Designed miniproteins, single chains, continued (5). Designs and how they scored, part 29

Each design is a single chain, and the fold is of that chain. pLDDT is the mean over its residues in the fold that is shown.

## One batch from the design tools (miniprotein)

Design m16984
Fold by ESMFold2-Fast:
Structure m16984 (fold): chain A 95 residues (1-95)
Amino acid sequence: SLFERLLKASEEAAKRLEREGRNPAEFVERIGRLAAAGDVEGLSELLGVSREEAQYLVELLRKASAGDPEAAAKLLKILSPISDLIHKQMLRERK
């Protein structure tokens, strides 16, 4: 399904971000901005997914923003590997 492919792409993105020492919070923020703008091509390039998978992300954000709890839950699940990396990095950065 498109959901499963996006979840897998998110998992791969999280691994790449961790390997490269990149900021996962900035990455999630960029996903949100592109999705809110309906920038399917930008999302496809950023996540390394097909245009159909990127369009599904845009549709999930639109539905979630309109108050669809199922769409909101799916969107949060797709982004969870990157969110988990944010928490993991915060725990490693001990002051």
Scores: mean pLDDT 80

Design m16985
Fold by ESMFold2-Fast:
Structure m16985 (fold): chain A 62 residues (1-62)
Amino acid sequence: SAVLEEFRRAVLAGDVAAVRALLEAHPELAPQLRAEAIRIGRELPDDAPQSVIDAIQLAVLQ
């Protein structure tokens, strides 16, 4: 899905604003986007940039 690809790129870039915009634009995909964020978080190194962690937390904790 193009939306999932854009979401993944935004999360990995630590683009919190883009992640928020994608969640707001695609409420019907919110469960799938949250699942993708959780998956990315599990694969992330423990020293990942804080902006990437913030993007993931926005998707899964909000």
Scores: mean pLDDT 84

Design m16986
Fold by ESMFold2-Fast:
Structure m16986 (fold): chain A 70 residues (1-70)
Amino acid sequence: SQEELDKKLSETLKEFARKIRELLAQGKLDKASELMTTLGKENLDLARGKISVEEFIKRLKEAIAKADAA
């Protein structure tokens, strides 16, 4: 449903913002910059209709996971 999708989007954006703040607090400026760049790029793709909201959420979650693994 639209409500479930909106909730997932909100939760994913909050998690993404928390990860950026965590990286900044740890002095990991390069990783924080990469996440901010990814957010900007994916937001533009979403705004231009190039990706769905579901794909946007997936890409943000993948970026968080990649930042945690590296």
Scores: mean pLDDT 86

Design m16987
Fold by ESMFold2-Fast:
Structure m16987 (fold): chain A 71 residues (1-71)
Amino acid sequence: SAAALLTPEERARAAALQAELAAFQDSEKAAELERLAEERGRNEEDALRLLEELGLDAALEAIEMVRRLKE
């Protein structure tokens, strides 16, 4: 999984960001995640940047959004 490439410190930071995003549940953030998931393309390096920027679970949700858009 893309998440497996994170360091322990990055995972802790991602978990904190995940909690903040879950508590917020902002439609604006959801729209931005969808846009970033689309923009990331098919590159694993882009996925890692999303993981660092948005946090672990948010980036995984963005990846799943891209998968759904391809359906």
Scores: mean pLDDT 56

Design m16988
Fold by ESMFold2-Fast:
Structure m16988 (fold): chain A 60 residues (1-60)
Amino acid sequence: SEKSLKEIEEAIENAKTVLELEIAEGVFQIYLSILVPDSQRDALYAAFKAKVDAKKAELS
C-alpha cells in the first residue's frame, strides 16, 4: 500500500545509525516480495536504492 511505502521512506530518511538503515532495508525487501506487483518492483527498487545509497554516504 502507498501508506506502508511512505512509512518505509520515512524510516530511511530518519535513520540515525547504519543498523537502523539496515533494518529499514530489510523491511523494504520483504515489502517488495510480498505486497508489490511485479510490474512496479523495478521502479520502486531503483528509487529505494538511490535513497539508501545517499543515506549510507551520510552515515559513513
Scores: mean pLDDT 75

Design m16989
Fold by ESMFold2-Fast:
Structure m16989 (fold): chain A 89 residues (1-89)
Amino acid sequence: MIERTSPEEALAAVRDAVANPDDTAKQVAAILHVAMSGDVEAAVEAAKLLIDSGTPGALDVARTIASYLRERGHEEVADELLAAIDKAA
């Protein structure tokens, strides 16, 4: 069976990235954990946490998550997140 990162691990990685906005490795880890979880709700929550932090690095991570959601067929949610990112930038 293909192993997946849990939604709780993905959200923990995102919180760690938000707490360390200058740590590029933590930003990348957050993206990977969200993608590996495959959970749409966790991805949306992750993007909202990143948007709320408002740093340029966090907004770039949030854009990557929104693109991932669009690729998975969640276009409406992705567009809402991208609009929120544009307002925060």
Scores: mean pLDDT 75

Design m16990
Fold by ESMFold2-Fast:
Structure m16990 (fold): chain A 82 residues (1-82)
Amino acid sequence: MVTANPKLHELLSQAGVTAKSLSIGDVYYYVLRVAEDQGLVDPKTGIIDTSGTLLGEVLGVDSVNSGDLEELEALLLKNATL
C-alpha cells in the first residue's frame, strides 16, 4: 500500500477515487485512466504528454511512455507518494 500525496490524490479524485492509500498497481491503473480520459496519450505511440498538466506535476516529468510500467511506478514512488 502507498499513500498518495495531495497532488496525486487530486488526480485520483478525477477518476472517482477517494481513498488516499492504494496498491501501486491500482495507482498506475487510475493514473493511466486519467491520462486517457484527458486525451494526453498518443494512440499511435502510447506516449503521455504531461507538460503543463497536473499529471506532469504528480510524476515530475514532461512525458512518459504508458507501456513503461517500471518507469511509471518509479516516478509515482519517488514524486507522488508519502
Scores: mean pLDDT 80

Design m16991
Fold by ESMFold2-Fast:
Structure m16991 (fold): chain A 83 residues (1-83)
Amino acid sequence: SLADAGIEAARQGKAFLGGFYANLAMGQSGVKGGREASKASDSTPGASAALYGNGGWMAAGVYGFLQGPEAAIRMAEGAKKGA
């Protein structure tokens, strides 16, 4: 799945790609996926804003990069939990 791809990318240190896939997975999961992704990312500053805010996958990727791989993993796991 896109969420699994995001988790794997983030675990490999590819935080931008992890955030990118987390946003795409959230989009496929709809409102439920977005809520779960937001809850999972609340421990990481601004991660929920990156998943829900304007800029979509690009903003989510940049945010994952800035916050690091652990944050990107949480974003992707949240998106997966909502699926």
Scores: mean pLDDT 63

Design m16992
Fold by ESMFold2-Fast:
Structure m16992 (fold): chain A 95 residues (1-95)
Amino acid sequence: RAEELLEEAIRLLREAARLEPSLRDLADQAARHLQQALEAARQGNIREAVEHALQAGRYLQQMLDRSRDPRARELVRRAGALGQEAVDLAIEEAL
């Protein structure tokens, strides 16, 4: 379900920040926007859901650009894929 995908995405972002503490603020921002995107999608606020998903994507890209640990980068990529899948699924279920 969308919530389970989001929970896993956030867990992976926290693991990336655990490997590279300098990424923690970006991970927290990405996680917050992913959560807001899912909540907006479930309320039928598709525009707000897309806006938050795009903001999350920007923070994830900043994490990838800043990261020096290939393990952390892989966790961020997986988190991004799962987060996108969660939001897309929530939007589909709301329509």
Scores: mean pLDDT 88

Design m16993
Fold by ESMFold2-Fast:
Structure m16993 (fold): chain A 110 residues (1-110)
Amino acid sequence: STEAAVRARLQEERETLPVLTLRRLDDPRVSAEQLAAGLRRQAAFLRELIATYQFPPEIAAEYEELVALYEEMARLLATDPERARALLEERVAALPEAVKEKLAEEEAAR
C-alpha cells in the first residue's frame, strides 16, 4: 500500500540520517554549527509539510518521529559536537549489517 511504502521510506531516512551526518561531520570543510543549522531547516520543512497536507495520523506520527530525530541531532551538534559524534557512531553501529552494506555501496557508486 502507499502508506506502507511511505513508512518504509521514512524508516530508511531515519536509518541513513545518522550515517550521512557522521560522514559530513568528518568533512573538515563543514562545521558542526553548519550541520546543526541544516538539520533544523530540514525539521522545519517537514513540520510545514505535516501542517499543510493533513496526513493520516499514523503517517503524521512517522514524520513527527523523523522531525524529532533531526531536532535532537541538531541540538547535540550545537551543544556538544564530541558527544554528538559518539551518539551518531552508536546509532550507526546499531544498524542492521545489510543497511550498512547498502549505504557503503551507494557511497562507492558516486
Scores: mean pLDDT 80

Design m16994
Fold by ESMFold2-Fast:
Structure m16994 (fold): chain A 54 residues (1-54)
Amino acid sequence: SIRRRVLRAVGRALRLVGDAVDSKDPKVADAYIQQARDLLRREQERVEKELRLR
């Protein structure tokens, strides 16, 4: 389950990066990159918490 959730999060982050590349506005592109980074950070924190739970 963790592996599938991580792969889905990576897929969503890659879509956000694609949206950033397609954006004409650098501020909008930065917002998409920040959303991708925040999504991956939250997923990493969730995985670390689950792995620490006994």
Scores: mean pLDDT 81

Design m16995
Fold by ESMFold2-Fast:
Structure m16995 (fold): chain A 82 residues (1-82)
Amino acid sequence: MSPEELLEAVRRGVERAKAFIEKIKETGSLEEAAKAAELAVEQLKELARYFEEVLGNKETAELAREAAKEFEKKAEELKKEL
């Protein structure tokens, strides 16, 4: 996979994860939506380290870190609604 293909794949994955979390929220499962967001944070932090430290791909690592921050805020918002 080229660096550009990897960046696009991560962007698409983030958008799909956001849609999935919103779907869980819409079904009334706020606790499960918060858990899904927290899981996304953990996975994205691990991926960011891998992208930067193993692959040397700082651009994709930064995208993963920013996505992790977005999901972290989303998890906090969902927990406030519980």
Scores: mean pLDDT 82

Design m16996
Fold by ESMFold2-Fast:
Structure m16996 (fold): chain A 75 residues (1-75)
Amino acid sequence: SMEELEKRLEELEKRYEELKPKMSPEEVLELEILLGLILIVKGVSKVTGEDLSELLERLLEELEKKIKEVEEKLK
């Protein structure tokens, strides 16, 4: 559901904010671009009424992957 995707985004945003002070400028840029794209897709879905949940889920999976890659590097 969209509500579950919103909750997942909030959890990923929290993880990103915890990592951000330890990240390189390039890593920050990559995650900010992904977050911006997620917000655009979410906004378009809300304005148009189109069900973009599948696209949002794929973008959230990519965001989680990038966060996990940064977490691994910081070990």
Scores: mean pLDDT 83

Design m16997
Fold by ESMFold2-Fast:
Structure m16997 (fold): chain A 80 residues (1-80)
Amino acid sequence: EEEELRKKIEEDYQKVVDELIDNEIAGFKKLIEEGYPVDYLRKLAETILKRLEFAGVPQEAIDRFKARFDELIAEAEKKR
């Protein structure tokens, strides 16, 4: 019983986290297209990560976000 409730909570939470990450990723992609400097993007990402940590978002979700924005920053550097 406890296990079923746990799964539902995890599913709902994962959905919210995925939407949040997708929105942040979309924002970063727009900034890259607009030509914002990589250093600026890195600083924004660090600030966002600190805010997520303060808000009590699990480290696993924070790590996923960090990995994804690192990929986007690497793509921006490759494009010049």
Scores: mean pLDDT 73

Design m16998
Fold by ESMFold2-Fast:
Structure m16998 (fold): chain A 71 residues (1-71)
Amino acid sequence: SAGDKVVEAAKERGLDVLSGGEVLEILMRELGLSEDQAIYATSMAGLVGGPGGSLSPSGAGGGVDQALKQS
């Protein structure tokens, strides 16, 4: 799933916490999502709009999977 890719990319990068910018990069680079799709999925995971917004990799992945299933 898209969320599984987010979790694996975070592990490869040694990241215990993901910012919105990091999730956006992973979605665009690893999954080939358009910028608009990646922004939508990151926003629906609750990671867009705050300068300190971050989630665990599993939390970010779950949010992305839910956003992409329901759009």
Scores: mean pLDDT 71

Design m16999
Fold by ESMFold2-Fast:
Structure m16999 (fold): chain A 62 residues (1-62)
Amino acid sequence: LSEEQKERIIEILKAEGFSEVTARVAVHDLSTASPEEAEAALIKAGVSEEKAKEIAEILAAA
């Protein structure tokens, strides 16, 4: 993941109600997951399906 992609994911997670610290930790964990695993984990964590899919698409494009 580029720094630009990481910051984009952080901003999406912050908009969904996560703290910056939690968002940065989540980006690290998501960078080691498949896009499908990342989407499922985000939805389980309370991220909307639309935003979880957007994040998974960023990960798939990396």
Scores: mean pLDDT 81

Design m17000
Fold by ESMFold2-Fast:
Structure m17000 (fold): chain A 81 residues (1-81)
Amino acid sequence: SRSLKELAEDAVEGLERMLAEKVPEEKLKQNALGALEFLLDVARAYRDEELAELVERAKEHVEQGDFESALELLKEALRLA
């Protein structure tokens, strides 16, 4: 089984890759929201409130199309994981 840190690393790497590959915004948004919802559920299951709050803020930025701010919040979440 993967650790919470490994799941956070996968989310950061996945979003960075999609941004570098210039994936269409709508598909990028759908994929990112799905990954963030999964990470949020896992963070809540581990009772990591700080990680959960950062992931929720990252999700809000993705919903607004602000993928760069979302990525920075996820990198902060990874540092705390």
Scores: mean pLDDT 80

Design m17001
Fold by ESMFold2-Fast:
Structure m17001 (fold): chain A 101 residues (1-101)
Amino acid sequence: SKEQILQKLDKLEEEAQELGRLLIKNSKDLNKAIGETLRLLGLVEELKLLLEKGGSVEEILKELDELEELVERILKETENPEIKEKARKLLELIKELKELL
């Protein structure tokens, strides 16, 4: 339902913000961490705007796919266990959102 999608999206935003904070805090490459955080938060904001303006399921799925690819890359490249845990949580939420569409 639309209500379930909005609830999952709010949780996705919260977890994305926390992942971004952890990336910046624990980064050996600060410029890369900032860039990944800005992209992560930007994709979440685009998803929110698409849902608010009544974007197509196809447009929403495309943004979710881009978000998933970014989070999977972060998960693959990190050695930090807290970042791995948060990335896995985000991937679970993305999957749940895709299943609701």
Scores: mean pLDDT 86

Design m17002
Fold by ESMFold2-Fast:
Structure m17002 (fold): chain A 87 residues (1-87)
Amino acid sequence: SMADELRAVMTAALREPDPAVSTYTMVLVGEIAEALANGEAMGPVSGLSPEQLRAVIARLRELLPLMSPAMQARAEELIAGLEAAIA
């Protein structure tokens, strides 16, 4: 189920030693799942340092193999937006 998948991905994200990166990665995974469930577009992201955003992007890429194809597509869309924001 999506709930089981989301729990597994969030549990993996919690193993990140930086609590800010871990927390924000969990928030973004939750937003991806919610956007997918509601068919909504992801909004713009702001507030983290470029270094924290790079860490979140790296962590999301590591978590992609644990996601369904639908969640991967939404995550890749978000990653592209985050990469554009820190360029």
Scores: mean pLDDT 68

Design m17003
Fold by ESMFold2-Fast:
Parts: C-alpha cells; structure tokens; sequence
Structure m17003 (fold): chain A 94 residues (1-94)
C-alpha cells in the first residue's frame, strides 16, 4: 500500500493530475491510463526515430523497452515503477 501511494504521488506530479486509488475499480482505471500513455509514447518514439542522434537513440530504446513492459504487466506497482522510470528518461531526451 505505502509503495503504491508513494509511486502515485510522483506520477501525479509528472502528469499534473490526481489519481483515485480507493477501490480496485479505480486502480484498474489508473492501470488502463498508464498503459494508454505507454502506447502513446511508443507512437511518438516511432515518429521521432529518424531525427534522433546516437545518444538519444540509446535512451529511446530503453524507453521503448519500459513502455512494452508496462503494456505486458498486470501488476499496478510494477506498471507505476516502470512508468516513473520511463517518464524520467523522456525528460532526459528533451
């Protein structure tokens, strides 16, 4: 519980929105939202790929790996942890 709440706070700061984690249904909605973001990130990486330098391409490959792992996972804590890592790497590419 505590790890989930701490991860949620960090992600809320990044996305500029608050999550409701009170019920299993609310947690499922957050999971679906984070997976939708991961899918969007993969689409953006495909669009950016021709313009990336070698350093950015290495970071983009790690971001792609994390996004794919988010889409394959059903564990909300794992999804949130990987999402946070992915978001930090996205900031480094800018």
Amino acid sequence: MKELEELAKEIEKILGRKFNLSTKEDQEKVKELLKAYAEHVLEKLDEMEPTLNPEQRAVAERIRELAEEILKSEDLVEIMRKFLEMAKLLLEMQ
Scores: mean pLDDT 81

Design m17004
Fold by ESMFold2-Fast:
Order: sequence, then C-alpha cells, then structure tokens
Structure m17004 (fold): chain A 66 residues (1-66)
Amino acid sequence: MIDLEAIRKELEKVKDAEGRVRISDALKILISNGIPQETALKILLPLMDAEGRVNLEKLLEALSKI
C-alpha cells in the first residue's frame, strides 16, 4: 500500500514556486517509498515537461490510480 501523504510531503519539500518537481527528484522519492523504477518512469514520463519537470498535483492524481 502506497503512503500518498508521505509522498506528497516529500514532493512538497522539493517543488519549485510553480508546483513542479524535477523528474530526478520525483523518481528518487517514488522509489524510496516502494514504487519500482519501471512503474515510476511509466507515471513520470507522460507528465514530464520540456525542462524535465512534472506538475505535483498531476503526479499525485496519477499515483492515486495505482
């Protein structure tokens, strides 16, 4: 069972002023919270912008569907 509250709190610590997180930081947080690298990449890559960042709220929405 994924602890979405713990993941949210860790992502909130690394987000920018626009609510985006670098894909490398998001990947590390997801893996450390028990999400396999392959699964994390399948979630992150479709949400990644041209700068390699993902929107925090969109990421949490995607994680809630696992």
Scores: mean pLDDT 82

Design m17005
Fold by ESMFold2-Fast:
Order: sequence, then C-alpha cells, then structure tokens
Structure m17005 (fold): chain A 63 residues (1-63)
Amino acid sequence: MSDAQLLRIAAALAAQLLTTHSADEARQTVYDFLRRQGYDDATARALADQALAQAQQMLAADR
C-alpha cells in the first residue's frame, strides 16, 4: 500500500473518531491501527499526527 493511500485511510478513520471522541483518543486509535499494519513506533506516531491534522482540516471545511 502506498503511504498516500494509507494516510488517506488513517485520516478518514481519525475524522470519524473525532465526531464522538477527543483528539487524544482519535490519535491513540489511529496509532494502534498503524502499529497493527506493521509500522514502527516512530513512523506510526508521525502518521497518526498527520492523519489527525488532515481529519481536523476536513471537519473544519464541513461547516
């Protein structure tokens, strides 16, 4: 899977979680998902942070 495709999936998951959960809970869930996909701790944290930021931008656009 490409990094762009994975980030898109992670961002969609984060956006869904942010409707009912805190940003910290959404980040943790995305991080756990990425770790299960085989990413190391540092990469999973970085991608989870990027996914959360993209999710927040998507939600801000839907006013």
Scores: mean pLDDT 79

Design m17006
Fold by ESMFold2-Fast:
Structure m17006 (fold): chain A 61 residues (1-61)
Amino acid sequence: MPTEESIETLRKLLLELIDQGRESSLRAFLALARREAEYLRTKDPAAAERIEEVIREAEEL
């Protein structure tokens, strides 16, 4: 189950990949994050919402 620290690590990783133009890696991690959020929607909706927010922020850049 993701912790607040692991969600922050994901956010930092996605921003780093965007900054460095690592499009392929960014797409792969976004896909994994979406999968995790979907899985958590019924088990930990707060964590799912946090991950979805991080994904949305990354996609708007």
Scores: mean pLDDT 78

Design m17007
Fold by ESMFold2-Fast:
Structure m17007 (fold): chain A 88 residues (1-88)
Amino acid sequence: SAEELLEEAEKAIEEGDAEKAKEYALKALDLLVKGSATEYVAAKLRAIGTGLDVLLGEISEEELRERLERSEGVERAVLLYGLAEGLE
């Protein structure tokens, strides 16, 4: 399920495996936007933007983790991808 993939992405982040975390987050995203290429691309672009904000110091890892606690579905996948990008 998408929720199980999001859990695996979070676990990969805790283990410092950015590549696996990003892979699981994108797999969850694909399931969550099932059949919508437009929604997938839009959410993936938001995920990349979030990762850039972390790399540029516009948002902290701690702030993203706080947002994760209040996020579900597509938004959670986006934030997990962004956190993983910040780990690289």
Scores: mean pLDDT 79

Design m17008
Fold by ESMFold2-Fast:
Order: C-alpha cells, then structure tokens, then sequence
Structure m17008 (fold): chain A 100 residues (1-100)
C-alpha cells in the first residue's frame, strides 16, 4: 500500500468518525461523541502527515475557502506541529458536535 493510499484510508476513517460523533451528540451520547472526535482528529493528523509536503500544501490551499481550520491544521502538520494540528482539528469537530 502506498503512503498516499494509507493517507486516504486514515482521512476517510476520520471523516466517518466525525459524522458518527455528530450523530451520537444528536442522540445525547456526548461522552462517546467526544471519544470519536478525539480519534477522528488523531486519524486526520496521521493521514495528513503521510502526504509529501508539496501535496500537504496543495491540499491546504484547496481547502482554505471551504474549511479554513482544516487548511490551517494541514499547514501545522507540514511544519511538524502535530499537537497544535490535533487540537485545532479536535476543537473544530467539537464545535460541530456541540451545535448538533
């Protein structure tokens, strides 16, 4: 499996967990929603980190208008600032969870 295929799989899993977290919050299952949000943020950081730096920056540019927080998180990953990227993604997902 290529690094790009691994990145795609991890990012897809992160998206799935984000959707599940929002659904759990709608049902009042906030503890499980928070667990899924944390795992989703972790999977996104890992997935983005597997991409070459030029592909990371290109993806961040493509997402800048649609998802500014995700774009910034990818740029943090490109800089090796994984903890800051994780926190930004987690906060972004939890903002959606709390509005559900």
Amino acid sequence: MSAREQARLLITRGVGLTIRAIGLALDGNFEEAERDAKEAARLFVEGFSLLPEDEQLALADELASVSPKTSEAIRLVAQGRYDEAYQLLYDSIMSSVKKA
Scores: mean pLDDT 87

Design m17009
Fold by ESMFold2-Fast:
Structure m17009 (fold): chain A 90 residues (1-90)
Amino acid sequence: KKYRLKLGSEPIIKSLEVKEEVKEEDGVKTITTTVTITLNPKADEFAREIALAMALMMARSLAPPSAKEVKIEVVEETLTKIVVKMVSVL
């Protein structure tokens, strides 16, 4: 069997963006990491599952080891976009 993760010449994952925001309030430091994957709308279910797994793994790999609490949430999942947010409390 030949597996193709491309639709013609177009990649299934069009872009991957990571954003980090740091806030310090009342002596508590909070780091919010947002991983956004832009998908080809022609991607099948299997390709979407792989993209979601990649977003979750990327977020976890960016968690600071000194964090007291880490929360990961899938905040958006559409035909063209997957957004995962991770909140780390130090």
Scores: mean pLDDT 77

Design m17010
Fold by ESMFold2-Fast:
Structure m17010 (fold): chain A 98 residues (1-98)
Amino acid sequence: MKEKYLEEIRKILKEIDELVKNRDTLSPEEFQKKLDELHDKLAEIGYKINPEEVEKRVAAIKARRPLTDEELERVRHSVGRDIAMKFLIEEEEKKKKL
């Protein structure tokens, strides 16, 4: 299960890297749309890796002030991405120590 998430994250990061390298071949709108779609995929993986941590972080932010539905979705998306990236970094660090 963990290896599947690592493979999915690496694939998305490779697609982001290729997108950035080929930025000049795309309009600013097309670039941003594709980047947003890749970021959405990362957020979804983060939610699958640790849904409890996502809900905990979202609840902590919501407890500080009321959030609009738009702000709530933005926060969930950001938290999901952070969890996916943290998971990748922690798993890569474990491999370097062995």
Scores: mean pLDDT 79

Design m17011
Fold by ESMFold2-Fast:
Order: structure tokens, then sequence, then C-alpha cells
Structure m17011 (fold): chain A 82 residues (1-82)
């Protein structure tokens, strides 16, 4: 739970810095861990992985919006894990 939340927050930081590839890698890792811990279902995990693929090719302007989404996802995941 804590690891997946921290990974999503770190992904948001890299997205804000314009590093879409690293943000994508961290988002995929967070989805896998959250699924393994039973915090999210397979459909949610697959949706996160598809989103991560889009993050990898996103431009700097898109990455700013994505960072806000990743921070909200981390907050939601933290609430589910509590």
Amino acid sequence: AKEAVELLREAAKYAKEGDGKKASELTKKAAKIALEEGIIDEETAQSMIETAKKIETANKEELQQIAEGLERAAEMLEKRAA
C-alpha cells in the first residue's frame, strides 16, 4: 500500500519535470504493486498501465496535467489502504 502510493507521488514529480518515460515506469510499478496487494482490481490496474503507455509519449504540457492526475490517484490509493 505505502510503496504503491509513494511510487505514484514520485511518478507525479517526474511528470512535472518533463520525464514522461520515468513517470510511466513508476506508474506501471505502482499499478502492479497495488494489484498484488488487492487495493485495486485487474481492470483498474490495466487502465493504469494503458495510461502509463500514453504518459511515455506525452509532451511537457500534457505531463503537467498528468502530474495532477497521478497525485490524485496516489491520494485515492492511500485512502483505500487505510
Scores: mean pLDDT 81

Design m17012
Fold by ESMFold2-Fast:
Structure m17012 (fold): chain A 62 residues (1-62)
Amino acid sequence: GWKLVAEHTGLSPRGAGAAAGAGGVSAGGRVIYFDSKTGEAVGESETARAVGTATKVLFYER
């Protein structure tokens, strides 16, 4: 299983892991899980989607 290590609200690429970091971005109510160390996509979920006016970005580590 994956462990949640951080979350960020919004869809900004800079705020959601930037080019230098690991992270996840989402659009259309989907959340993409990223390994916090490699920055690669490892899964996605439709459950943790839009919060208020923005989608939460969730960062996971195995």
Scores: mean pLDDT 46

Design m17013
Fold by ESMFold2-Fast:
Structure m17013 (fold): chain A 117 residues (1-117)
Amino acid sequence: LPPGYRAALPTPEQQALADRLFEGLRKIAEETPLDDVDAFAEKVAELFRDLVGLTPEQIEAVREAVREIARKAAEKGNKDDFLYALSVLAQALAARPDLTPEEIERLRDIMLDIVDK
């Protein structure tokens, strides 16, 4: 992770959750090929479900967002920017576990911009 990510979180509990999410994302990235977009998206959605307690609608929004970002990252060969984009989602959900599906879809656009660079 780029330094300073955790400095944006207002509480130690939110920082700890973000750190746990990021460790899970790093492990998924190590164990799952980026070109297996469906497996990657499913594992990330499961991680967020288990650690954040997302609703089914939030889980589907995360799965769709990650699938689109993983596809773009695989096309670009840009694994580091992909992990950065996923860490933005992790930080946002750690700060606000109540993000709506529509808010998660807006985060997808930010994450796509990161990967498309």
Scores: mean pLDDT 78

Design m17014
Fold by ESMFold2-Fast:
Structure m17014 (fold): chain A 120 residues (1-120)
Amino acid sequence: MIKAKVTRVSASEAVVEFEDVDNRPLETWAAASAGVTIERLEETETSARFRVTAHPGAAGVGILVATPADSAPDGSAPAPTVVVLFLGDAAGRIVAAGVFEGPSLAEALDRLAAGYAALQ
């Protein structure tokens, strides 16, 4: 099971830590728009740590995904997935953060989409 810990460092910065509590290898992805940067700080087979920073000038979105590394490519194995969403404003502040979990990547992303719609 993958756990996500989100730590607010400042109005513009957060740290995200993913850890598989069963010591299983995990795979992580990160994507950000122009208003947000995501930096990979530390990575092991069973953990990953990221810095998320919001920048002034444009509103932005950052997305981080953690899933079991053995979940691809057949899609038949359960792939409990955690997705973390960040929203930055034009002043460079993180204005929202959400953690979305699902028994698969698809279900975690569906929950993210519903959560994002509720924030707009």
Scores: mean pLDDT 77

Design m17015
Fold by ESMFold2-Fast:
Structure m17015 (fold): chain A 69 residues (1-69)
Amino acid sequence: PVDALAAFLREHLPLTEDGARRVAEILVETHKTDPAAARGLLRTILIGHGVPEEEIDALVDEAMAILDA
């Protein structure tokens, strides 16, 4: 999950390799205890990096599928 999510984040966001891995680790840990909080955190990160509103929901759903695997 962490490696796949880090790769996904680097594909869509201007993150360094280490930065993407750290964010992925946080999202994986958050998802284990509170999947809704992980979804909200992911959405906030995408918005903060200027991802267009029309792409947010699709990217959130794709990342959540990686977390659920």
Scores: mean pLDDT 83

Design m17016
Fold by ESMFold2-Fast:
Structure m17016 (fold): chain A 67 residues (1-67)
Amino acid sequence: SAEEAERRKARVIGVRLRERRAARDPPLSNRELAERAGVSQSTVSRWERGETLVSPETLARILAALA
């Protein structure tokens, strides 16, 4: 189903976001990513766990913050 595909996508995106911020030197903290993306630290944590489906617009902001 489309909802199952979106859930799988959210989990993959979450893992990649966590890996990307951890791979920076210095590593970007969850708090720093949240501040740069203009969202709460709790929201970033939910994304990284794949608990929340992220809109393409919000994902673009997060990826820009990790650039």
Scores: mean pLDDT 77

Design m17017
Fold by ESMFold2-Fast:
Structure m17017 (fold): chain A 87 residues (1-87)
Amino acid sequence: SSEEKKRELAEEFMEIAREIARALSPEHAALVAEREEEMKTLSVEEQIRLLEELMVYLLSVAERERPDDEELRKKMEEAIKLVQEIV
């Protein structure tokens, strides 16, 4: 994929990550917002690493705190697909 397409997918991922984080808690939403601002100053390769780290973090929290949340599970699956397209 082109660099522009990777940046576009990264933006889509961050949008879904914000929705997931808000569903979890205000504290998680704040953390994702901080990571989003950090991402704006990073190279495409560094952004991809950040997205992977954020994905692992959100999966861990969702599995631990909301294991039976079907709506959250669907959002997580959508986010995973975006990350897979980027890498």
Scores: mean pLDDT 79

Design m17018
Fold by ESMFold2-Fast:
Structure m17018 (fold): chain A 64 residues (1-64)
Amino acid sequence: KPPSKEEIVKWLQEKYGLSKEQATEVANILLENDFDLEKTYAELKKRGIPISPLQLLELIEELA
C-alpha cells in the first residue's frame, strides 16, 4: 500500500509541523529508499531535518 508523495507531505506537515520544503525532502528520500528506515534516517540526519528515528518509524508504520 504505497502512499503518494502528496499524502506523505501532508501527514508530516500536519502531525510534526514540518515545513513544506522539509516534508517534501522526507517524502522524496522515503520513496527513493523504498521506506528503508536506516537509509532514510541517515540521509535526513545528514541534511539536518528535525525528525527522530521514532517519528520516522511511526510514519512508515502508518503509511507503508
Scores: mean pLDDT 78

